Designed miniproteins, single chains, continued (4). Designs and how they scored, part 28

Each design is a single chain, and the fold is of that chain. pLDDT is the mean over its residues in the fold that is shown.

## One batch from the design tools (miniprotein)

Design m13007
Fold by ESMFold2-Fast:
Structure m13007 (fold): chain A 123 residues (1-123)
Amino acid sequence: DVERVKEALVEALELAGLSPADIEAFRERLEASDGDILELLRLTIETAIRAGKSLKTIGEALVEAGKKYNLLSVIYTGASLLLRAEPTKEYADIIEEIIQLLRDEILAGASPNELFKLLEENS
């Protein structure tokens, strides 16, 4: 459900400490989107980076929001950012578990957008 992803991404930016004005501008951009999950994730990360947030702050916020909304795509994205900021076994284990769930689909040549939709459906 794309609308549930949009709600989780707004909450992630609030958790990351963006201003109410930045959050409102982000909501307007989400409303203009056609609902591509990868585009929404990219827009979220770009918005937080422009607001001066670190990859650690963004990653932690995405993992927290993703867990609350039960969205594996959002959790995976957050864990990936955390591994870039601070490589830990915990974040690597989260990514490995998600990759294992998607192994057959990846080998069958599913697009990244299709893989994120499968993560949504199995949440």
Scores: mean pLDDT 73

Design m13008
Fold by ESMFold2-Fast:
Structure m13008 (fold): chain A 68 residues (1-68)
Amino acid sequence: MEEEVQKSLVAMIRGIGRRAAERGKLEVAREEAEYLRRMAEEYKKKGMEEVAKYAEEAARELEELVEK
């Protein structure tokens, strides 16, 4: 259940970052990507591999949007 809750949190942050990038607020999108990277590291330390991978994918998406 905790992992499911964390996936929802990651999805919310991903959405915020995506909308920020779409509006040209690249600094906000970059901050969200960095936050997701930190979350992924913490999830790995807790053994939550699935959520960690999901957070890394979300961060990568936002990083790619910032580099456009």
Scores: mean pLDDT 82

Design m13009
Fold by ESMFold2-Fast:
Structure m13009 (fold): chain A 75 residues (1-75)
Amino acid sequence: SDKEELEKLKKRLEEIKEEIKKLEEKIKKLEEELKKNPDDEELKKELKEVKLEKQILEGIAKLIEGVLSVLEKKL
């Protein structure tokens, strides 16, 4: 059923958006720690990795939103 697949995609998108919010909070905390320790190479590396993970999830979210937009127009 197209409605069941649409609901599954909406749920997946909500889960990804929650993960993105958690990564945003982690980025803010790491940026605050880096302000206290600007030469901490481990904090810089972790911040870069978390930012990359967020960027990947944002890309996935945009793809799902694109699919949902097409499917909703056909309903």
Scores: mean pLDDT 86

Design m13010
Fold by ESMFold2-Fast:
Order: C-alpha cells, then sequence, then structure tokens
Structure m13010 (fold): chain A 84 residues (1-84)
C-alpha cells in the first residue's frame, strides 16, 4: 500500500541520518547526499501522486516536513564534514 511504502521510505531516511554521523570520508558523505535526494524525491512523488490517500492539508503538512528534513540533513552533513 501507499502507507507501507511511506513507512519504508521514512525508515530508510532515518537510517541515512545515522550513516552520516558515522561517515569517515567526503566520498561517503557525497554518496549519502545523493541517496537522500533520491529518497526525498520518492517521498514527494508518493504524496503528490496519491491525492486519494492524502488530503490537501495532509499533503501540504507532509511537503513542509520534507523541506525541513532537507535543511536538517544538509546541516548534519556540513557538521560531519567539519569532523573529517
Amino acid sequence: SVMEKLEELEKRLLQLVEEVKKAKSEEELEKLEKEFRKLIEELRKLVLENPDVFSEEEKQQFLALLDGAEEKFKKLVEEQRKKL
């Protein structure tokens, strides 16, 4: 179902956050950033392409959360780069 896919993608997103904290090289960080971008794009598409599952309000709230997640992830990557 759409909700099961959403849960799976969210779980993968949380795993990427933990991987960033353990990254030991710029190459690892770059790879994680690319994977994160793909997951965020998949999440946005899932919400936008399933208007029967998400109300307009839920869609707007979810998209705002994804925007916030991108900002937080970018900051996390920058902090980890300082430790390399």
Scores: mean pLDDT 85

Design m13011
Fold by ESMFold2-Fast:
Structure m13011 (fold): chain A 56 residues (1-56)
Amino acid sequence: GVAKAEQMGELLKRYEEGEISREEFIEELKKLGFSDAQAEEFLRDSTRFGVRFILE
């Protein structure tokens, strides 16, 4: 629902700002009812923006 989408957006922002780790981001998405596969897919998109300042 809308509340879940808003929480997801807040988590994405916190992850992109470096406030939470990759593991914490996935864990929080799973708490919102996303599957492991859905969390990994969402993280893939988030990583595209996050890696602009952090690369392997």
Scores: mean pLDDT 66

Design m13012
Fold by ESMFold2-Fast:
Structure m13012 (fold): chain A 76 residues (1-76)
Amino acid sequence: APAVTREDAERAVERGEALAKKLLETSEDPVAALEEMVKLLREELEEAERNGEDPNAIEALREALKAAEKLLEEAK
């Protein structure tokens, strides 16, 4: 199975953050878009933890979730 490196996980988070910011700038309902993103990230994190996924991938998902929750709080 392909192990995710910390560097690969960090790059994925950076790409996700850039995409989220672009969605916020172009979305007609940025709060709803962020709520959906937070929901999907929580579900993905729970699934990754249940499946015993790579610790670096789990950490990247946790950081992505924190970033999305912060953006949602700021958008309210």
Scores: mean pLDDT 72

Design m13013
Fold by ESMFold2-Fast:
Structure m13013 (fold): chain A 61 residues (1-61)
Amino acid sequence: MSPEARRAYERGLEAFREGRYGEAMLHFAEALHLDPTNEEARRNLELAVERAREAGVPAFA
């Protein structure tokens, strides 16, 4: 994984841990854009989207 993709993924994990699911989605999507083979980022993006919807945050509206 490139350093940029890894950094985006780590930022996503941090935002997710803080309950900032909208920001986590953005960072995980960026990580996937930089490294489309990152299965962990794809799974975490899907989870973050689900959590954001539960919290009432519009996903890419």
Scores: mean pLDDT 77

Design m13014
Fold by ESMFold2-Fast:
Structure m13014 (fold): chain A 83 residues (1-83)
Amino acid sequence: GPAPPRIVDVEAKENKVTVRVEAPDGSPVLVRVWDEETGELVGTAFADADGTAVIENLPPGRKVRVEAVGAGGRSEPVLAETK
């Protein structure tokens, strides 16, 4: 079966994260962002054709857990903090 997607880069700003992902088979990738303190899902976006997902309207100064989900399963999570 296909390998899970990989998170290549996460850029955190005050109210958004920009996530770059790669799927070896080119399958659609859904990026999910969780508040690390509350465990609540705070945003989702599909990666575009270039492998970029932008999740906006996030609270500033929060620790978030970023995950990518594709046909091959779920990536390892990446921790980030909004500014």
Scores: mean pLDDT 84

Design m13015
Fold by ESMFold2-Fast:
Structure m13015 (fold): chain A 57 residues (1-57)
Amino acid sequence: SAADAARGAAGAAAAGASPEAVQAVLDKNYREALRLAREEPNPGGRAAVGAAARDLA
């Protein structure tokens, strides 16, 4: 749902994920969100984006 995507994106942003990764979660583009998560240098941001992408797929 849009609410689940927004919640996942907010968590990713709070964890320091890149704006591109946060936007991919909001767009429900889970393939892109997972790709960007792997490229995140911040481990917290990486974990948050990866979790959001998996939970919303």
Scores: mean pLDDT 77

Design m13016
Fold by ESMFold2-Fast:
Structure m13016 (fold): chain A 82 residues (1-82)
Amino acid sequence: MELELEAEIALAMALISLAIEKLEGTASKEVDELVRKAVEAFEEKRYEEAAELLRKAAEKAESPALKRALEKAAELLEEIVK
């Protein structure tokens, strides 16, 4: 329960970081699409798929802040699937 809540909070923080980049006009469309798919997977409780999508998004993210937020969300989701 706690770990799922932590993952949701981490994902929300990643979404906030991405939203800031969109407002600044610096957001990558590819990263946005990967994060959107990860949110869909998370809502359907497909945590392993959500983690993989967030890892891919982090690899393509150019902003260190967004990259770290995405990596943290992926780590927490990976802990749920162990």
Scores: mean pLDDT 81

Design m13017
Fold by ESMFold2-Fast:
Parts: structure tokens; sequence; C-alpha cells
Structure m13017 (fold): chain A 67 residues (1-67)
């Protein structure tokens, strides 16, 4: 299912990024960002737009780690 695949993607990205987060507050922010990205991607009908949303969410999460 499309929504399940997108949620699984978000969970995989979180698992990759969480070791880089020094505290639980930042981990929660990253999780929320990826979950919001997954929800927005699931609402899109275009696969290319879905991919763009997911990539954008990942880049924002990485941005939080660099601050």
Amino acid sequence: KKKEEIKEWAERQYEKLVPLAPDDALRDQIRKLLEEGAENAAKEKSPSKQAAILVGATLRAIGLLLD
C-alpha cells in the first residue's frame, strides 16, 4: 500500500538520522519533520511530487542536525 510504503520510508530515514542527534528533543523534531513529509507525500497523486516532498523532508531533518 502506498501510504504504508511512505511511512516505512520515513521510519528508515529516522533510523539513519537518529544516531546523529545528541538529544531527545532533536530526535523528536526530526521524527515530526519526517512524519509530516510522509503525510504530505501520501496526499500527492504524482510520484515525482511525492519523491520531491520526501527528499525535502530529509534535507530539512539534516538541516536541524547542522544547527
Scores: mean pLDDT 77

Design m13018
Fold by ESMFold2-Fast:
Structure m13018 (fold): chain A 64 residues (1-64)
Amino acid sequence: SELEKKARYLRVLGEAYEGLGEMARAVGEKVDPSALEEMEKLAEELRKKGEEYRKKGEELLRKL
């Protein structure tokens, strides 16, 4: 169903944002320490978005 496809998409999108957040943190820690504060802030924002999308996907699955 379309709802199942949308729920799967949101879940995968959430996982992708979480991965991007971890990558941003690693860049600050290992590649450019001068950007550490900025990269940590970016990592947290990306993590929050990932969690939000995962939650939306799970809520859609509950409605099926």
Scores: mean pLDDT 80

Design m13020
Fold by ESMFold2-Fast:
Structure m13020 (fold): chain A 89 residues (1-89)
Amino acid sequence: AKESGIELLEEFAKRAEEAGHLELAKGLREMAKAAKAGDDEKAAKLGEEYKELIEENEALAAEAAARLYEKRGDEEKAEFLRKKAEELK
């Protein structure tokens, strides 16, 4: 669960950067770094600070989740998330 959450934050940051959302990518990387360090309080505060940017970019979050599940061999879940991302655009 915790490891999967960190991987999702890193994939989301990568996808945000590819899409030109540099501030969101920075915040997501800082959240992943805090989570890796076990600083759950800092990770939660960063999550609240970047909540609006995350909500404005739900399609990118779904695309990142799809990439993560594809890497894990869960193509059915990856395809579902890709369709969800298209609907959120």
Scores: mean pLDDT 80

Design m13021
Fold by ESMFold2-Fast:
Structure m13021 (fold): chain A 97 residues (1-97)
Amino acid sequence: SELLRRGEELLREGRYEEAARLYEEAIRAAGPGHAEALANLALALLRLGEYERAAEYLLQAVAQSTGARAAGYVLRLMAELLDMGDDEGAALISKAL
């Protein structure tokens, strides 16, 4: 998807608000069945400090995925939390999941 590709570019550039807006638009256009867009929105929201919303979208992505893909989404988000060094954010995400 072109929107998914552009969102990934914005995430790499650290443009988290723009990435979140793009992913929210993609989800609205295609419906909540886009697990990858939901997972990437969760990453953008995590970087913006919106932990409750990040957990909600990650849970939706996991619910629409199985096995290795679901595990991949959780591992990616945990890696971002580790990179951020955000113990409080990690605790809030853990409570929401």
Scores: mean pLDDT 79

Design m13022
Fold by ESMFold2-Fast:
Structure m13022 (fold): chain A 76 residues (1-76)
Amino acid sequence: SLLEAVLRKAAEIARKHGLEEAAKLFEKAVEYLRKGDVKKALELAQKGEELIRQNATREELEELVTAARQVGEEVL
């Protein structure tokens, strides 16, 4: 549930910044996680993160990290 919440939030923020392909990868990662395919979910999440690293600004990356931290604090 925590991993799913983080991935959903990452998809929302990626989409907000026009990173549609990264957002789609995080959404697919959630689908595979719900199916119990954790390995495939992590592979897709890592690919989405790589697209963000290549296309996002430093400020956009910091927003993603801050949001993931806040989701972790709210769920835990």
Scores: mean pLDDT 77

Design m13023
Fold by ESMFold2-Fast:
Structure m13023 (fold): chain A 56 residues (1-56)
Amino acid sequence: SKEAEELRREGEELKAEGMAALRAAGDGPSSEIARAIGRVLRGIGLIFQGELLEKK
């Protein structure tokens, strides 16, 4: 469905942004690392939601 496709797209973008932020943070402040990890996890969650919606 369109909704599933949009969720997967948004999730992939958010995951990519989080991964890029994590790489950029390196050994920087733990707050920045935690924020980047949070974005990756949120992105994965959106991808998973899109997959589940498509199966229904």
Scores: mean pLDDT 81

Design m13025
Fold by ESMFold2-Fast:
Structure m13025 (fold): chain A 68 residues (1-68)
Amino acid sequence: SAPASEEEILEKLEEQLKEAERLSKEKGDERIYELAKRVAEILKKYLSGEISKEEAQAKLKELAAEWE
């Protein structure tokens, strides 16, 4: 299997954002797309080296708690 490159991960992230935007529009709930954008921001910061893996995981858990 080919390794997941930064470019490949970013392409998948953009694909997931488009799907989240579509679901948000279908359900009339902007929070779906809002959450997806916040997740994408954390992942982009991790991939750029701005934050550590541990910090990224902590931020994602915080978002999950806010969604509950």
Scores: mean pLDDT 75

Design m13026
Fold by ESMFold2-Fast:
Structure m13026 (fold): chain A 69 residues (1-69)
Amino acid sequence: SMTAIEHYNEGLELEKLGRYEEALEAYTKAIELDPSFASAYSGRAEALEKLGREDEALADYEKALELRQ
């Protein structure tokens, strides 16, 4: 089974390819495995931003900031 870090890295590679919907899924899996993974929320926020889902992106950026303290 893939770890949270492996799903996060998959999301990063998918974003490089412009595959934002798939990147969103990969980041979401990372968050499901580790809800404290601040970088995964930041990655998901960037993918959401590319998809025009700005309010959801903002929520994930705020969550990432909260988790970093």
Scores: mean pLDDT 89

Design m13027
Fold by ESMFold2-Fast:
Structure m13027 (fold): chain A 59 residues (1-59)
Amino acid sequence: SLLDGAYEKSKNPVEIILKAKKKAEEKAKDVPLGSEEWKETFYEELAKELKKEGVEVPV
């Protein structure tokens, strides 16, 4: 069951963050995990996706 959690598909901040993290991971998948390049790529993409969803993050 996908109802395993406190989040739901209804503009829930957690759900939006999880989706943004997933997209950021996909973007950073091409970069070696744990490198500085990976961190920059991941957080840059994460911030961009979150901005598109209107979520504020203390980056």
Scores: mean pLDDT 65

Design m13028
Fold by ESMFold2-Fast:
Structure m13028 (fold): chain A 84 residues (1-84)
Amino acid sequence: SVLDRVGRIVELVRKAIEALKAGDVEKAIEHLEEALRLLDELIATGSPELQEAAESLRRDLEEALEAAKAGDVEKALEILEQMS
């Protein structure tokens, strides 16, 4: 269901935060890439009630992933913690 997939995305964001706090940037990137993949699948299947929330989440996840890939752990954490 849509709700189950949203819950899985939230869990991946939580795991990414934990990985960044542990200094495991590679694992955090993997979790964020999986979260974005699942979110893109949700957007592709098109639910009217999801559109606005998905747009905001997509932007934040993409920015956090870019920060993590650049080695800016502080910025990545700030973005992700504001989402949770």
Scores: mean pLDDT 81

Design m13029
Fold by ESMFold2-Fast:
Structure m13029 (fold): chain A 60 residues (1-60)
Amino acid sequence: SMEERIQRLAEAIRRMLAEGAKVVTPEDIAKLAGLDRLPTLEQIIEALKLAGAEGLAVEL
C-alpha cells in the first residue's frame, strides 16, 4: 500500500540521518528502503515529514 511505502521511505530516511547524512538521493532512499521503484517527489516530501527530517536536502 502507499502508506506502507511511505513508512519504509521514512525509516530509510531516519537511518540515513542517524549515519549523519546531510544530502540524499531518491535512488539511495529507495535502495535502503528495499524498493524497486524510485519514489516520487511527493512521496519523498511525505516521508521527510513523517521522519521529522525537513532539514535534510534531497538531490534530484
Scores: mean pLDDT 81

Design m13030
Fold by ESMFold2-Fast:
Structure m13030 (fold): chain A 66 residues (1-66)
Amino acid sequence: DEELAERARELIEEAEEALRAGDLERAREKLVEALRTVEQISDEEARAELVRRAGELMVEVERAEA
């Protein structure tokens, strides 16, 4: 779980960097990978927090695409 949570945080950070660079495709790819990683976390509280962070970034990517 801890290793999966760390990987998900890393992927979210990579998505944030891609979004700042204007690379919306890369940002989306990293967020999808982060969400897939989060699904494997059995800790409900950690999973919920990471889903929320990834979801907020996905909304920002969608706004930038619009």
Scores: mean pLDDT 81

Design m13031
Fold by ESMFold2-Fast:
Structure m13031 (fold): chain A 75 residues (1-75)
Amino acid sequence: FNLGLAYKSLGKVELAKAAYKKAIELKPNFAEAHYELGKIYLAEGKIELAKAAFKKALELKPDFNEAKKALELLN
């Protein structure tokens, strides 16, 4: 049961990643999409990609407190 749920969750994660990557293609300055993509990378254990995404979100929106806190936790 739990293994099947994990595979289903992986499918949702890939779909979410594709959606946020598409959002970034349409709006490159969309700080929230970079932040959401960073959270997905973090959940996948891709720490360096997560840091890069959070840093980009903060560069686009310097007052993005959630992205700042996420970077502080990873550094």
Scores: mean pLDDT 77

Design m13032
Fold by ESMFold2-Fast:
Structure m13032 (fold): chain A 98 residues (1-98)
Amino acid sequence: SRAARITAIYIVGAALSTAARLLREGRLSNEEAARLAESAAVFAEEQSKTVPASELLEEAARKAREAARAAREGDAEKAAELLEEASRLLYEAAREEA
């Protein structure tokens, strides 16, 4: 359902926002952040095929992939910023779907 899809997008957005905070606090490893970011990118790419907010979801996927790369390169601050940006784009996509 549309409601279930909107809820899933919000949950993934919240997960990325939390991951950014935990990464900055040293409570999440760069590898854990990279794996979460890659999963979020795949999720956003799949959602972009079926929703009106496809452009926002495509941009969220792109930012999430950049976050995964930054995390693997050891740039925790860059990764956290990109995770927060991907989270904001997911929240915007969820609002456009509502």
Scores: mean pLDDT 88

Design m13033
Fold by ESMFold2-Fast:
Structure m13033 (fold): chain A 75 residues (1-75)
Amino acid sequence: MEEEKEREEKIKELERKEVASYSAKSINEAGIYAAEEIAKRNPKGEEHKKRSEEALKKTEELYEKYKKELEELKS
């Protein structure tokens, strides 16, 4: 009983983290798009694009990690 409850709580936590990382991924994708528009007029846009690309990569890694952990816990 207790082990089942702990597993359910862990699943819920990972689901929240998966949703959060997916949302962050989408925000970073939008950030890259905005930075590309800025870069057309201002060289500083390239720096913003690089930072958004790094953030996107980190967020994608987290999303895949949480997704895999959820698949392992869900039957």
Scores: mean pLDDT 78

Design m13034
Fold by ESMFold2-Fast:
Structure m13034 (fold): chain A 74 residues (1-74)
Amino acid sequence: AAAREEGRRHLALARAHLEEAESYLQKGNLEAARKALERAREHIAQAAKLMGEDHPEVVELRARLAELEARLAA
């Protein structure tokens, strides 16, 4: 279904942005990390709307987002 395909695309984009954010955090580029996390959050939110809040991949990516946001705030 188109909604499932769109949701999976948002999950893939969220993963890519979380990976970028982790790389920027390792390099100390907090501004670039923040922007990558904002993009990841947007894609996770869209995936959740299309696939459900309780979808295992949505839950996984939200947990990873929270971990990286905590590292940015520390």
Scores: mean pLDDT 87

Design m13035
Fold by ESMFold2-Fast:
Structure m13035 (fold): chain A 90 residues (1-90)
Amino acid sequence: SAAEEGYRAAYGGGLAAALGERSEGPRGASGYAGGVVGAAGAGFHAGLKSGSEEGARAAYEGALRGGEEGGGPEAGRRAAEAARKAGLGA
């Protein structure tokens, strides 16, 4: 389904971004990864409930927040773009 595909891609993209950033210190890296993964999960749940457009919006917003909280504005922006593209089925 579009929601499942959106979550899979958003989760994968968020995880890849978290691993690529390599936050300093084990707790920093773990916090960043957790934030991005949590944001991707929010998008998946919204997509399942509301459909692909709302899922894409929720995934974008959730990934942006989670990525920013864990890795800063650029990490959030990259995670958000991956989630948006995945949710729209592009």
Scores: mean pLDDT 54

Design m13036
Fold by ESMFold2-Fast:
Structure m13036 (fold): chain A 89 residues (1-89)
Amino acid sequence: MAEELLKKGNELYKQGKFEEAVEYYRKAIDLAPEDSELRAQAYANLGIAYAKLGKPDEAIEWAEKALRIDPNNIDATLALIYAASLKAN
């Protein structure tokens, strides 16, 4: 189930395993319904994970996809802020 894949990604993220977290977030996206809050959250979490990997362009791409579904997604906004900080450095 997409929710379980998102949860597994979050567990990996908490362990600092950002590349593995990315893989599980991508799997969650593939199973989540289109334009669902679950898909938006998976996009947002993917954006944050890419920012942690030092990949600001990928972080921005996924965070923007999250905000198109859910403009109020805090994690997506945080991913954009963090990615912008990486590019400004």
Scores: mean pLDDT 86

Design m13037
Fold by ESMFold2-Fast:
Structure m13037 (fold): chain A 107 residues (1-107)
Amino acid sequence: ETAAQLRAGVETLEKSIEAARKLVELLDQGKATPEEVEKARETIVKGLMAAAQVYATAGDFEKARELGRLADEATKMPELSLEEQKQVARRAIDGLEEAVRTGRALL
């Protein structure tokens, strides 16, 4: 809500994008371990929840709910198939990148 809190939120989103991109690369190469999936899951979920807060602050409650639902899906990522893990990670990247643009516009 303060500019400092919003900047911290955007930084969290950017770190989550990096984690999701790295996970997609590892999954595509067949190199993702369960430990790497779990570590990326925690960072991605944190980023998606921060993105939901950015949209809620902007008054876009529909987009905030959409990202909250995606965060719930990401929480289940270690239980998903390889293709489903890739789909969730790619959807997270798209949503997080859009949230970074929205958050920066609010600053």
Scores: mean pLDDT 83

Design m13038
Fold by ESMFold2-Fast:
Structure m13038 (fold): chain A 78 residues (1-78)
Amino acid sequence: DERRFQILVLLAKRPLTAAEIAELLGISQSTASRLLRELEKQGLVEHVPGIGYRLTPKGLEALKELLEKRKKEEKEKL
């Protein structure tokens, strides 16, 4: 799911709430909450009271592996 990948990329920069993710991705807050819960079940994100969602160490490693597969930075080496 491309939306799950986009959420992981956003969370790599900083913790975000479901509402912030919904706004950034142009999806409903209910869809953002569902995707975040699915990622949380996979251990890739965690909910932090008062802050929102953040990447776990497992989530960061999964994102790095996915970026290596999707973006071979051979032509964007700046």
Scores: mean pLDDT 79

Design m13039
Fold by ESMFold2-Fast:
Parts: structure tokens; sequence; C-alpha cells
Structure m13039 (fold): chain A 75 residues (1-75)
């Protein structure tokens, strides 16, 4: 349902905010985990809200690229 999709999107947005806070504090492992959780929720939201699927897919790609860069920094 749209209501479930919006709830998933809201939770994903909160996880992105927490991930950004962890990233700012240098806690790269917690940041990566929070971004990965957010991506999973955005994927679920995209299935429930087809009208937002393209926008959510673009956001997922941006978060995946951020995770890639953070993993490089954990060297």
Amino acid sequence: SIKEGLALMQRAQELVRKAEEYEKNGDLEKAIKSYEEAIELYRQAAKLMPNLADSLEQLIKELEERIRKLKEKKE
C-alpha cells in the first residue's frame, strides 16, 4: 500500500540521517550499515510506490556510490 511505502521511505530517510551523523563522526562501519539498511527500505518502498520508483532508484544509486567511497576510506 501507499501508506506502507511512505512509512518505509520515512524510516529510510531517518537511517540516511543517522548514517550521515556516523560518517561525520568517523564511524564508517556504522555509517555503511545504516546506508545499507536505508537502501533496502528504499527498494521496498519503490515496489509499493511505482510513481516514485525512478526517483528512488536514482537515490539508491547515489547511496551505493557513497558506500563504495566509504569502503575505500576504511582501508
Scores: mean pLDDT 87

Design m13040
Fold by ESMFold2-Fast:
Structure m13040 (fold): chain A 80 residues (1-80)
Amino acid sequence: SELEKKIKELSKKAMEAVLNGDYETAAKYFLELGKLYEEKGDYRNAMLAYEQAISYAEKAGNKDLAEEARKKLEEVRKKM
């Protein structure tokens, strides 16, 4: 599906950002990945993606992005 194709492409971009040390970009990609996994109903992978978004946002020093990802993680936990 187009959704699964977007998830695959975005996963590659997230990994590339991590390897390049671009933690803020990685956090944004993982946040978007979490949202796409939620659309798919894959709450386990959505949760993992949001946890990665929190981790990389904290490494980047972006507290607002980390807080956004934490709120998304809490929402997903309620669906599991």
Scores: mean pLDDT 89

Design m13041
Fold by ESMFold2-Fast:
Structure m13041 (fold): chain A 80 residues (1-80)
Amino acid sequence: ADELYAEAVRLAEEAEAEEDPERREELLREAARLYGEALARKFGLDPALVEAAVEAALAGDLAREDALLAELAAQARARA
């Protein structure tokens, strides 16, 4: 799980150093995917919902992001 976080952070750092906007976006999307997987594994959450929440955040769909984060928070509480 921690290895996925480390890889996601590394890809995000590479994206910050990348001058090509298309390549930067690709690196950020891959970092977001790995970060979502790490969160799902660490907290026992539905990985599909975590991925959807990350995609909503990247798209700037705040209403969908909020709804998905509320569902993930409910799952985390039920598992505690």
Scores: mean pLDDT 72

Design m13042
Fold by ESMFold2-Fast:
Structure m13042 (fold): chain A 88 residues (1-88)
Amino acid sequence: SVLEELMKLVNEALEAARNGDEEAAKEKIKELEKLMKEAAEKNPKEAKLILEILKSFLRMRLYVTEDERERKVIEEIIKIIDEILEEI
């Protein structure tokens, strides 16, 4: 499932951010952007639904997180989602 793969990459990016591994977090965000763009190109309708679900999850995580590093990663991922959703 594309959503399961995206969720895995999000969790890996957040874990890297919490551990102070900025390079690993950046790599996971790059993988997320690529996978999201590929999903949008293959099936825009399904991708829109998946990205809206992912964005909702990220907004909830942003609200509850006390880690500034996680906050920055979440904000960056939401920005990427918004940019892709504007093109669908």
Scores: mean pLDDT 89

Design m13043
Fold by ESMFold2-Fast:
Structure m13043 (fold): chain A 56 residues (1-56)
Amino acid sequence: HHGERKWMDRLVEVVEKNPELAELAKEILKKRAEVDPSLKELTEEAIKRIEEIEKA
């Protein structure tokens, strides 16, 4: 999962710089998990990180 975690980390970094993209980023992650269920835990971790950004 190294490559998958890397692009998700990059997506979270983009949201940190552009909080207005949080909703779109969460939708991308949810859709990715629907296509590949093996990524569910990684996408849920990334979504939680984005939710923390939205709270800040």
Scores: mean pLDDT 81

